# Ledger of designs, part 34: designed miniproteins, single chains

Each design is a single chain, and the fold is of that chain. pLDDT is the mean over its residues in the fold that is shown.

## One batch from the design tools (miniprotein)

Design m1226
Fold by ESMFold2-Fast:
Structure m1226 (fold): chain A 107 residues (1-107)
Amino acid sequence: MKEKAEKVLEFLRALKKALEENDFGSDELSEILEKITLEEIIKLIEEVRKALGNHPALGEVAEFLRKVAEGKSLSQIAEEEGISLKELRERLIRTLEEAIKAIEEFL
């Protein structure tokens, strides 16, 4: 479990940074995705979520990544939720901060 939680933590930190900098072509995120697919990281997040008592922040991250894996852009996801891109980004950053903290406290 520790190795899976560490991989998820690395990915969540890279994703949060990409959202804060509005740069999804970042070297950090790209390097992770060269080694592990979005589908595999979603599975790891779900396994870690179960270990953390089904933490809601990890559930929200997994759902967001499923939409991305389906080919949805951030703009399309924001439109589906009836919010602005800025609000979606800010919500995701907060959710990622909660998920990161939960994993760090578990490790």
Scores: mean pLDDT 80

Design m1227
Fold by ESMFold2-Fast:
Structure m1227 (fold): chain A 65 residues (1-65)
Amino acid sequence: MKLTREQRKEIIRGLANAAGVTLTDAQLDELTDLLKNDEQLYQLSVSMFRESKNFEELKEKVASL
């Protein structure tokens, strides 16, 4: 089943929260737009959020999926 953009954004928010990271709505939108499909979304992990030193490094990790 194809996820809506809003559902994908909420999943990303949940992963960030599980990692102890609070992202702004703009940052969540940016990460959501970097994902091309639901398969890339499922490759996201809590450790990716936790291990990133800043948002730019997190974006690079997400873009490399």
Scores: mean pLDDT 78

Design m1228
Fold by ESMFold2-Fast:
Structure m1228 (fold): chain A 58 residues (1-58)
Amino acid sequence: SMTEELIKKMEEAAEAGDAKTAMEYGKKLPKELLPYAIGLVLRAIGRAIDRELAERRA
């Protein structure tokens, strides 16, 4: 379904630390999935922060 495809794209963006892309796909999800979408966006932000910290350490 379209919802399953959007979730997959959000999960891929979250794993990549791409919060902007995760938010764009999350906005297209039904309101019932909003808590899940928020969780994925927060995961993306966390991964982006981890990468930034690793870069600063170098």
Scores: mean pLDDT 81

Design m1229
Fold by ESMFold2-Fast:
Structure m1229 (fold): chain A 61 residues (1-61)
Amino acid sequence: SEVDKLVEQFKKTIPSLSTDEQVALLGQIYAQGKTLSPSDQRKLISEVGKIVDDWYKKQDA
């Protein structure tokens, strides 16, 4: 699905980016998600949120 492609792209890109670049990429992914159905938008937000939470946990460790 389109959502799965966006989530996979985000997961692969995040570890190579600075914090500022990660925030910018997050904004771009959400902007692209605006063209999706409401259910797919919710899925995108949920999946990206999990990735962001995991990233913060690794920074605090």
Scores: mean pLDDT 73

Design m1230
Fold by ESMFold2-Fast:
Structure m1230 (fold): chain A 82 residues (1-82)
Amino acid sequence: SRADELAARADELLERAKKLREEAEKKGDKELALQASIIAATAEYVRDVLSEPVSDEMLAALEARLDEAEKELEELEKRLEE
């Protein structure tokens, strides 16, 4: 279902954000670690909302939020590349 697809995306985003946070903390980049933590919180929120049945309107809003968060995470991950 659409909700299952979004839940899977949220789970992937959360794992990537946690990994980015750990790497940022190892490098002493407090700003990057904070930004990664915010993305992780967004993924957790989406996952929590999807634990119950939601409207099509809410699914569209959650998808848009995940699209934005995924783009932000990709940009932050590029900042850690050598």
Scores: mean pLDDT 85

Design m1231
Fold by ESMFold2-Fast:
Structure m1231 (fold): chain A 82 residues (1-82)
Amino acid sequence: MEEELKKLKLELEIKLGLALIAIGVAKVTNDLDFAIKKIEEIIKELEKLKEEHKEGPEEILELIEKAIEELRKLLEELKEEK
């Protein structure tokens, strides 16, 4: 379980980092739709991950939920920039 928890934390950090990179790329390339689509895909992946770990430790579920909330906030901000 500890090994899986460590991998999950790394996966969440990577996904959040990818979302931020997508926003940066979109701003440089003037392709806001690219970032919006990528963030929506990551959110969907995290929601699936949350469902897969619903029976897991509460700390992990909270971490996934927090990541989803942060990405949804970024997505709404990005949509407002259109």
Scores: mean pLDDT 77

Design m1232
Fold by ESMFold2-Fast:
Structure m1232 (fold): chain A 59 residues (1-59)
Amino acid sequence: SMEKIEAIVEELLKMSVEDARNYLLRLYTLGELSEEEIEEVKRLLKERDPEKYEQIFGR
């Protein structure tokens, strides 16, 4: 849901880059996010904080 995606993005914005990477890795490993939801999280994070997006996903 969009509420779930927004909550995840809000948490990612509050975390350090390393904590955010670990949080996302855990969500992927547990199957908590679909492919569409993963792309939506990336889109919103890039829109709200493009520098943090690059730090998390740029490598």
Scores: mean pLDDT 82

Design m1233
Fold by ESMFold2-Fast:
Structure m1233 (fold): chain A 71 residues (1-71)
Amino acid sequence: MAEPTVRLRKTLTLYDPARGGEKVTYELDLEVPEAHREAALKALDEINKNKSSKPVKVDAPLPRILSARRL
């Protein structure tokens, strides 16, 4: 591996459009460059706290999703 990455496990509550906008909780395994770990955690926390239907603008590169499990 050329650059150090960290694996993050985070729960995330999203509005599921396939279920009429019902809230669904997911357990995510993410791979993030170590240099972007703090930014990725902050972005996930903001998304989880943001209960508005407005789209969230992300200026940083998206973390790589390794797995997602619906709770």
Scores: mean pLDDT 63

Design m1234
Fold by ESMFold2-Fast:
Structure m1234 (fold): chain A 70 residues (1-70)
Amino acid sequence: MEAEKLIEEAREAYHRGDIDRAVELFEKAVKLDPNNPEALFLLSNAYWDRGEKEKAEEYRKKYEELIKKQ
């Protein structure tokens, strides 16, 4: 699926240290599948690495809420 491809591309960008590209791709993945726990978790981590702590916390909470309910 499209969201899975975006997650994989984002993981590759993150692994290369291209945090801005990783965030862009993870944001697109979350827009396509807002309840994807992997995308939410990885986007949270990428925001944290960019120094966007408030956004990182927001997506971490979304991830935690999702895995507790499912």
Scores: mean pLDDT 82

Design m1235
Fold by ESMFold2-Fast:
Parts: structure tokens; sequence; C-alpha cells
Structure m1235 (fold): chain A 55 residues (1-55)
């Protein structure tokens, strides 16, 4: 068990939650296009952080 592995797992879980929230927010009309764009940018940031942790 490594701290890095646990951190990657948490980041992946956050990405999964954000993806679900964005999809639901779009379907229900709760999110504006601007908020969707911000969410997508956040997901890309988290994906990049995971890639940096993996080398």
Amino acid sequence: MKEKEERIAKLKAEIDRLERDIVLGVITGQYTPEQVAEGVARIKELEKEIEELKK
C-alpha cells in the first residue's frame, strides 16, 4: 500500500463523481453551459494530476 496509490484512487473517484454530476446537471437543466465547461476543465486538471503521479 502506497500513499500515491490511495491518492490516485481518490482522484479517480472525484472524476467519476464530477462526470455524473455534470451529466445529471445537464439533463435536469441545473447547470449552465459555463458551469459544464468549468466542470470539464476540472476533470482534465484531475486527469493530468493522476498522470503526473503515475510518471
Scores: mean pLDDT 80

Design m1236
Fold by ESMFold2-Fast:
Structure m1236 (fold): chain A 73 residues (1-73)
Amino acid sequence: SLEKQLEKIRELAKEDPEVALTFAHMLAALAKRAGDYEEVAKVYETLAEIARLNGDEELAEHYRKLAEEVKKK
């Protein structure tokens, strides 16, 4: 399930944030191709959380805005 994949990404971010970000980007790309914009939004929200935990507030805000844009449908 998506929820389990996002949880795995959050766990990976503690060990290797770069790998976690790559995995999340891949999930977002797959969701976009499937037309599942709710899934895309959740991936972006997870990316924002990872960026914030790494101290990158600008990147976190960027992903939060992308998630909001996607939710607009």
Scores: mean pLDDT 83

Design m1237
Fold by ESMFold2-Fast:
Structure m1237 (fold): chain A 55 residues (1-55)
Amino acid sequence: SRAETLAEQERALEELRKLLEEFKKKHPDDILGINVLELALRSQELLIERIRERL
């Protein structure tokens, strides 16, 4: 269902946030890696908003 998909995507977003924070601590000078993860996080946020619009 859309509600199940939304819940799964929200969990993925939370895991991406944790991954980004951990990555920043371990590799603070990896600008490209940080930018890629930030882009992935933003993309996931936009996907979730689009799913919410369809509910």
Scores: mean pLDDT 83

Design m1238
Fold by ESMFold2-Fast:
Structure m1238 (fold): chain A 64 residues (1-64)
Amino acid sequence: MEELEERKRRIEEVLGVRRSDEQVKISLEVAEKLIEIGEEFFKYLVENKRLSEAGIESHKKFLE
């Protein structure tokens, strides 16, 4: 947790600019949308039997 905050502060320091709450909110909304798209795409691959057993297992670990 402290590592994440330190990394964020370092990035802001290097860029010489602070991220606004609005920019953070937009980034989170984009990330959420990408997760939804990824889940839909994964379902498509599973239904078409394009994923190996290893791929399915990897996805389970990612969601946990």
Scores: mean pLDDT 61

Design m1239
Fold by ESMFold2-Fast:
Structure m1239 (fold): chain A 60 residues (1-60)
Amino acid sequence: FSVEQVQRFLTQVFGFNAASAADLRVFQRALGLRVDGIAGPETLAALQEFARTNNLTLPE
């Protein structure tokens, strides 16, 4: 996923209206992940698991 795809997901699910890596840090902090603002494997896996658990459609 790109930063833009993660930003779209965060906007849709949490109502964030910021287009940036800063939203990744908020998401990472909320899930107890490393807060680095990078959409790495850990962040992507957590995002996919969050979407699956909450029956949400992840952006493609």
Scores: mean pLDDT 64

Design m1240
Fold by ESMFold2-Fast:
Structure m1240 (fold): chain A 56 residues (1-56)
Amino acid sequence: MSTGELAAAIAERELKELELTPEQRELLEELIEALRAGDFEKAQELARKLQKLLSE
């Protein structure tokens, strides 16, 4: 299993258990897709956007 596939699987599991707004869910889904595709630069950018939305 690639690092991206493993990270995507973890993120998918986390998504199921978190109460997220539609915007946060959309960003997480895009992050999962980027990780699965091996686009780590895009995944990092999306992760930063998601982190900002999750910060109070």
Scores: mean pLDDT 73

Design m1241
Fold by ESMFold2-Fast:
Structure m1241 (fold): chain A 58 residues (1-58)
Amino acid sequence: SEELERVKELLTSGNPEDFIPALKEVHRLGKELIDELLKDEDLNVRSTARYIATILGY
């Protein structure tokens, strides 16, 4: 989905300022998005998704 691709772009940008926008988008779209990110082929996407899941209490 467009939302998934946008969040992945924010998570893989390498810019710390993109982290809060990504966190807000995950919170808005819910656990289903985090579950998809945790299955991603990119290790950086999966690692950051795990961190966000922990922060959000998933």
Scores: mean pLDDT 76

Design m1242
Fold by ESMFold2-Fast:
Structure m1242 (fold): chain A 70 residues (1-70)
Amino acid sequence: AASEEAKKAIEEAVEELKEWAKKNLPKDLAEELIARLEEVLADYKAGKLSGLEAGERILELVEEALEKAK
């Protein structure tokens, strides 16, 4: 089970990153990143990922998006 603090932190991080992507990435890359971030959040809420695993996956997705934006 995830703590309320971990849930809030991951939900807030996903929302902030979705907002960041819309402002800073090309539309296609923003849509791809947003979809993948929503999948990570859904898997975390379903208990398929721990908070640490969700955080690690989010960082990987952001790095991949930044690399594709070159």
Scores: mean pLDDT 81

Design m1243
Fold by ESMFold2-Fast:
Structure m1243 (fold): chain A 84 residues (1-84)
Amino acid sequence: SLEEIVKELVEKLKSKDDVEREEAVLNLLRLLEFKPEETAKLIIKFGGIEPLRKLLSDKNPVIVESARELLEKLKEVLPEEVEK
């Protein structure tokens, strides 16, 4: 289910493995493009905002840029939930 996939990806944002963090951010971006409102609500539900903010300080520039883009898209889809 989408819920199980998003939950797993949000947990992987906290991984010590750079490859897992990168795959998690990129897959969440793809899901937001495909099902923006459902995916955004699930990311917020599973506490994805704080790990995404932490990734803005990551050593991998692909992770940093992707996390920034994902946070911006979350604000566009559900601004009240992200900026509250």
Scores: mean pLDDT 85

Design m1244
Fold by ESMFold2-Fast:
Structure m1244 (fold): chain A 57 residues (1-57)
Amino acid sequence: SLKELEELAKNFSEDNREELIRLAKELGPEHKEEVVNIASLNGVPGSVILEMLKAME
């Protein structure tokens, strides 16, 4: 799942936003740091990262 999340983040677009958030939710709160790091490194918008973090709660 982290590998899939990284791949989606590398190819981030409006079309894959929902899938990226869903994968973050599937990974759960144990992976918050890794998810934020991957998303930030790949230029995912902060608003999307915030939604991912909320989904992981």
Scores: mean pLDDT 82

Design m1245
Fold by ESMFold2-Fast:
Structure m1245 (fold): chain A 65 residues (1-65)
Amino acid sequence: HGEVNRKYREIVEKLRAGEEVTPEDETLESEDEQAGQRRRHVVHLGKVVEAARRSLAAEEELAAR
């Protein structure tokens, strides 16, 4: 749950710093060790990246007004 929010902040900070978002930023892999389950969770963050870019574009549009 918190991992997606953490990645979102990292992506936003990279975009603000003028760094390009890498494929690794668009993919989150983790292992869930709860209750003896070992599952690899692959979360594709494409929507999160797009949301971050849209938020930054909206901020720029507001600043340009």
Scores: mean pLDDT 61

Design m1246
Fold by ESMFold2-Fast:
Structure m1246 (fold): chain A 50 residues (1-50)
Amino acid sequence: MMSSALELLNQIEDEKEKAELEEMLNSDDVRKVVGAALRMIGILLDKELA
């Protein structure tokens, strides 16, 4: 769901990482979109544990 992915993107505090993930999410390559979503989840989990 694209809206959920954008909500996750807004939780990313690192501006460089956010820009990279936004580019991947806007890609026509579904593998890049999925990879970006998984990367965002990993970053948010790391933030909760830090």
Scores: mean pLDDT 72

Design m1247
Fold by ESMFold2-Fast:
Structure m1247 (fold): chain A 70 residues (1-70)
Amino acid sequence: MEEYAERAERELAEALREAGASEEQIAEAVELVREAVRLEEEARRTGDEELARKALELVAEAARIYEEAK
């Protein structure tokens, strides 16, 4: 699980850096993805669909940061 989160963080940070995002924007997007991974883990453990939905919302917010960085 930590390996999955680390991979997602690495890929997102690299994509954002290529888009011209600032280090601050990269850090914010990485934190959003990190929170999303935690919520996905809890959703998988409890079967809570609302937690899974919140995880998707955090990923969408990280995507907005990427769009703003362009």
Scores: mean pLDDT 77

Design m1248
Fold by ESMFold2-Fast:
Structure m1248 (fold): chain A 72 residues (1-72)
Amino acid sequence: SIEQLVKAAEDGLPLTKGNPKAKKYFEKGIEALKEGDLEKAAEYFEKAAEEAPEGSPARRVSYGLSLRAKEL
């Protein structure tokens, strides 16, 4: 299931374009997933969501990825 979450995160990364801080945290979240650190990944995706504009697809995807990492 980590492989599925990595793919979902990589597919969602373009949504953070134009939000440098959100993109930075989102990329760190993907790196943490690839390292198997689910707790760290969840934290980074949550930070990416906080940096993304309210109501944006980037915020929604980032928050969803954080919750999914916590469930694994």
Scores: mean pLDDT 84

Design m1249
Fold by ESMFold2-Fast:
Order: C-alpha cells, then structure tokens, then sequence
Structure m1249 (fold): chain A 83 residues (1-83)
C-alpha cells in the first residue's frame, strides 16, 4: 500500500464518518432548519467523495459515494416528512 492509496482510504472513511454523524444528528433534529443544515453537510461531503472517486477510482471511494448518496436520500426523506 502506497501513502497515496492509504490517504485515499482514510479520506473515504472520514467522509463516511461525517455522513454517519450527520444522519445521527438528523434523527434527533426537532426542526426542518436542523435537517436542512445536516443536508448541506452531507451534500458537501458527497461532492468531495465524487471528486475523490474521479481522481482515485477505488472500491473505498465508490463505497463512500454510495453511502453518502444513501445518507442524503434519508435526510431529504426526513425533510419531506417534516413538512
């Protein structure tokens, strides 16, 4: 494993952790505003994950994109249900 490969794996894992935290905050959210704030966090992380996948195509980068897309869909579902 090269340093670049390890850095890519660590970055992918960190993006997935950011999404997991945002999902847990969204589950405890009492307002639509709180849900929309967490949506913005996941949207930024997803953009970074997609950039990582383009620059360093790897199973880890693909997994991060898929997880972040699912996290975004869940938060968007919660926003729709809260309206």
Amino acid sequence: MSKEELETEVRAAMLMIEAAVALQVAKRAETVEELEEERRVVERALEEARALLREHPSPEAREAVEFLEEALEEIERRIREAK
Scores: mean pLDDT 83

Design m1250
Fold by ESMFold2-Fast:
Structure m1250 (fold): chain A 64 residues (1-64)
Amino acid sequence: MKKIAVVATKDEEKGKKLAEEIKKKTGADLVYIAVGWSPEEAEEVARKLGEELGGEAGVYGAEE
């Protein structure tokens, strides 16, 4: 099973730093950075990715 993290942010550079931190803290197999997406859109994508890849998905960084 894969563990998936989705980082929602308006700033790509901040998103990259947060993604690195989340990967280290959670041990996620895949980290996706959703630049300019709402938290709701990021959660929808995370759910779909979890279903398709047979893993757990979580959303982080719900604001800028």
Scores: mean pLDDT 71

Design m1251
Fold by ESMFold2-Fast:
Structure m1251 (fold): chain A 63 residues (1-63)
Amino acid sequence: DERLEKIKKIVGEVLGIDVSDIDPNKTFYELGGNGITGRALRRKLEKEFGVDIPFSKVSDKIG
């Protein structure tokens, strides 16, 4: 899934972790994210996918 691979790459960039360490069945917060990095993630996702991401979606599983 091209979308999932892009999401994993952005999450890895925001958290400073390898894409291979990202479990798509975990939420961003379970991977070590917080409110500050969650805002950065949302901005990068908005840029990549061209849509506004509600803060609640940052609490969803990555994949």
Scores: mean pLDDT 73

Design m1252
Fold by ESMFold2-Fast:
Structure m1252 (fold): chain A 57 residues (1-57)
Amino acid sequence: MKKAVAKRDLGPHTPAVLGAKEGEELEILKEYEDGNVLARNKAGHVGLVGLDDLELL
């Protein structure tokens, strides 16, 4: 299972964007060619995160 840590607080400004806090571990479900990833947070929500906002573990 591929994991990442959020580099900053991520606030959902659209329904497609995943909310997370700085330092929260996320499960990466899929990586896209546009530099976004589909991830799941600790609450079980799924959404898009910019790859540059993540530190891959």
Scores: mean pLDDT 74

Design m1253
Fold by ESMFold2-Fast:
Structure m1253 (fold): chain A 73 residues (1-73)
Amino acid sequence: SKKEAIELLKKAIEYAEQGNLQEASRLVFRAKLLVSKDPKVVELLNEAMQALAQGNTAKAIELLKKALELVEK
């Protein structure tokens, strides 16, 4: 659901900000499954997952916040 995706993305941002990139990645993957019909959100989440995999935490947080803004509209 949209509400569940929003909650998962907010938690993913919190974990990323805490440096827990493994848990952030798990939550982003779950959120992506819930928003799979929105191609712009999926694109941002794929880029965020790539940034997390590369250890680029700042870029990942930026992308996750952009995805959250689109889901909340």
Scores: mean pLDDT 86

Design m1255
Fold by ESMFold2-Fast:
Structure m1255 (fold): chain A 67 residues (1-67)
Amino acid sequence: VSEKVARIVGLILLAEGHLLDGDVEEARRALEEAREEVRELEEETGEEDEVARRVIERLEKKIKEME
């Protein structure tokens, strides 16, 4: 569980870094991976991670605006 949490945080930070560099495709891939990790964690724990979901959604909206 803690390893998945670290992975989710790392993927979100990676996506932010890619967006700062203008690498929209790499940012999208990192967010898709983060979203899958959140889904698996939520399924395993039975709890929603609203904070992670909201951060991912905000970055996805930024990507859409950069396209």
Scores: mean pLDDT 79

Design m1256
Fold by ESMFold2-Fast:
Structure m1256 (fold): chain A 113 residues (1-113)
Amino acid sequence: NDQEIADLLAGLLTALLNRDEAAARAQTDKLGELLSPEQQAAVREALAAALERLRAGEDPLRVASEMADRLQVVLQQEATRNNDSEKSQRMLDIVNQAAKESIVPAVAAQRQQ
């Protein structure tokens, strides 16, 4: 489950970096099957905001990075409410893994330009 969530988050962030709205929506729908209804609604709201920012011409790297930060908050929400430090840390590790697989390569590519 943790690896599947990390892979879907990496796919979502990569889709945002590539301005691929259809891929971003597909990854979000698959991720929603693994999340609570509350988390699913929050992720969909965050995606809608990110897609509007991309359509407005904002930097995809900035949009994806801020989306990763928002996803971390959403995924940690239940663990924070229950004062579950281990689950909170696990959700942080999942988001960090997804960012490493998506945002870090994009930053490296941008530095070569």
Scores: mean pLDDT 80

Design m1257
Fold by ESMFold2-Fast:
Structure m1257 (fold): chain A 111 residues (1-111)
Amino acid sequence: EVQVTQSPSSLSVQVGGTATITMRASPAVGNALAWVLQYEDGTQRLLIGGASNLGGTADSRFSGSYSQTEATLTITSLQPEDTGVYYAVADVPEGDRGRGYWGQGTTLTVS
């Protein structure tokens, strides 16, 4: 199984600021990872797929980068609507692609 760890667990940023969330997967998953925003009502939005590819309706304010052991989500020009729980989801390239390995989540509050 893949272990996914995110940091920080919570983050508070002012409107117009920048948030950075990192994740580490063990074993390494290459670019087989996504960033998902979950809203308070439980709805989910894909922000980044394949570690750095912007998801369909996601704003260009969202960007992803990846190294061998770590991935980073960066959100610029934060708005109150960006408030929610951000999850890193690793999909093992050689594993069952129906199964994502979820990080613990990062709660972002924009005020």
Scores: mean pLDDT 74

Design m1258
Fold by ESMFold2-Fast:
Structure m1258 (fold): chain A 80 residues (1-80)
Amino acid sequence: MDPGTVVNTVLTDTYTLTLNHMTPNDVLNLTTYAVDMGVTHVVFTVPDVDPDTYDTYTLMANNAGTLMMVDVHVNHVDDV
């Protein structure tokens, strides 16, 4: 639980550069993989085909220690 579940800044800095043009299925596959690494919180930012928008997928660990998608949000690039 504790020693293998350190989830911090490292994932935030790394995932954004890696997840260009990923599909929701690719995000779910990475989430399953991340569980094996002891990740408990994940936020993915995926650029859309339309350069004026991007999708944000928010995943949180449940009480069973499984990461699940809790939100999918479409953002406009110029919003803030």
Scores: mean pLDDT 48

Design m1259
Fold by ESMFold2-Fast:
Order: C-alpha cells, then structure tokens, then sequence
Structure m1259 (fold): chain A 75 residues (1-75)
C-alpha cells in the first residue's frame, strides 16, 4: 500500500517537472494514471504498472501520455 503511494508520488513529481510550463496537464494526467491503476486486477499488477509508467515518464511526457492513453483505451 505505502509502496504504491510512494511510486505514485514519484510519478507525479516526474510529470510536474515535465509539464512545468503547463501545470494544468498534471491533474488530468494523474487522474488518467489513477484510472489505469484502478483497472488493474491485482495489487501486484498495480505496482508493475506504476513502475512501467515511471519508466515512460523518464523517457518524456509524450511517452507517458501515450502509454496512459493506450492502457486506458485497451482496459
């Protein structure tokens, strides 16, 4: 549980840094992240998904946005 919150906060900080010039993107992208995590059937899958999203965020905003959109659409 706390590990999920820690990873989520790390992801949020990465998004904030990537969107410093457009902070309005942060709440929307975090809501999409939370929706993707909520669709995961197990806590193990939620942790894995968060780690994968963090890696995408390290590659850039577009990579993270595309990954979140893909996962949200595919369910």
Amino acid sequence: MEEIEELREELRQLIKEATADDPERVPGLMAAVDAVIAQEPTEEDRLRTLRELIEAAKQGYDALSDEVARRGAER
Scores: mean pLDDT 77

Design m1260
Fold by ESMFold2-Fast:
Structure m1260 (fold): chain A 65 residues (1-65)
Amino acid sequence: MKIFVVHTKEAREEAEKLAEELRKKYPDAEIVLIEAKDNEEARKLALEIREKYPDAEVYLVGPQK
């Protein structure tokens, strides 16, 4: 199982904490951290990942709109 954590630069520490919790909860999962420059890029990346890996879990971490 693949888990993607897409985050903005400002939310990097929050994303790393989430990734640590996810590794603890799903020790056999492949967890991928992806840094985006802003919320717009993060949303675009999350959408592209969902299209390419429809069975993957995608988490978006950053300032809320």
Scores: mean pLDDT 79

Design m1261
Fold by ESMFold2-Fast:
Structure m1261 (fold): chain A 55 residues (1-55)
Amino acid sequence: SHMAAYRAEVEALLAEMKSRGASNEEILQRLRDLAQAHGEEVFAESLDINLEMLG
């Protein structure tokens, strides 16, 4: 599913960005950009995922 692919890319992105000390705001922006690349359906659901990851 599109969500499964998105979650896998989120995990890889978080590992990379945290390794270089990226801020929570920078991570959220990159996650938003990634969700947009996967399409509008994924973007809407990504908002809850992004909040869970950083809330």
Scores: mean pLDDT 71

Design m1262
Fold by ESMFold2-Fast:
Structure m1262 (fold): chain A 90 residues (1-90)
Amino acid sequence: SREEVVKILVEIHEKLTEQGNEAFRKGDYESASLANEMAGLALQAALDVLHGKMTKEQAIKIAREIAERAEEVDEKLGEYIRKLLEKMEE
């Protein structure tokens, strides 16, 4: 459903925001910047799905891009996002 897709995109946004805050506290400003950028993409996708501007299939493509980029920062973060992505495809 649209609600489930939006919920998963919000969960991705929250996880990336938390990761960005932790990186910033550790002085890893590059990882913090990348995490915050990806968090913004997830939130925008959630809003676009909620407002009927984006299909489930388009949202899944964005979530895949986020998972791939997140894996470059932290492998476990990328795996976590991929598991959330699988729930969107159900």
Scores: mean pLDDT 86

Design m1263
Fold by ESMFold2-Fast:
Structure m1263 (fold): chain A 62 residues (1-62)
Amino acid sequence: PSEEELDLEVQYALNLIKAVTAEMAGDKEEAASYYRKAAELARQLGNTQEATDLEKKADELK
């Protein structure tokens, strides 16, 4: 993988951690925001199914 792909993977992992942390804290709006950011990063990495699943999870938290 390229340096750019590795950076995207790191950003993806960090946004997932933030999303889960916010969800556990009951901050649904913040969790949804981070899940959407993770979904966009997943799309950039070519993980379309993962991105779709994360978008659905974010929509459920609204």
Scores: mean pLDDT 82

Design m1264
Fold by ESMFold2-Fast:
Structure m1264 (fold): chain A 90 residues (1-90)
Amino acid sequence: GLEEYKKKNSLEAAIEAIKKAIELIKEGKVEEAIEYIEVAIEIIKKIDGDEELKKAAIEALKKAIELIKEGKLEEAIRALKRAINILKSI
């Protein structure tokens, strides 16, 4: 659950949280998806790595939250996938 991710401080945990958010969006659970994205942002802030890539990933995740709130779910999923690709480069 979400509480398990909040205790993690790893790149893998951030990616898993984002993947769970994509799954939740597809299920129409958009509020829960936002919670997983927010947890991913907090994990990314705590991991060691390239600060510019971390910042780019966080900006993509924040844009995904904005798009979800606007009902642009396909664009939000695209932003989340972009964040995963950036994180894989860290």
Scores: mean pLDDT 87

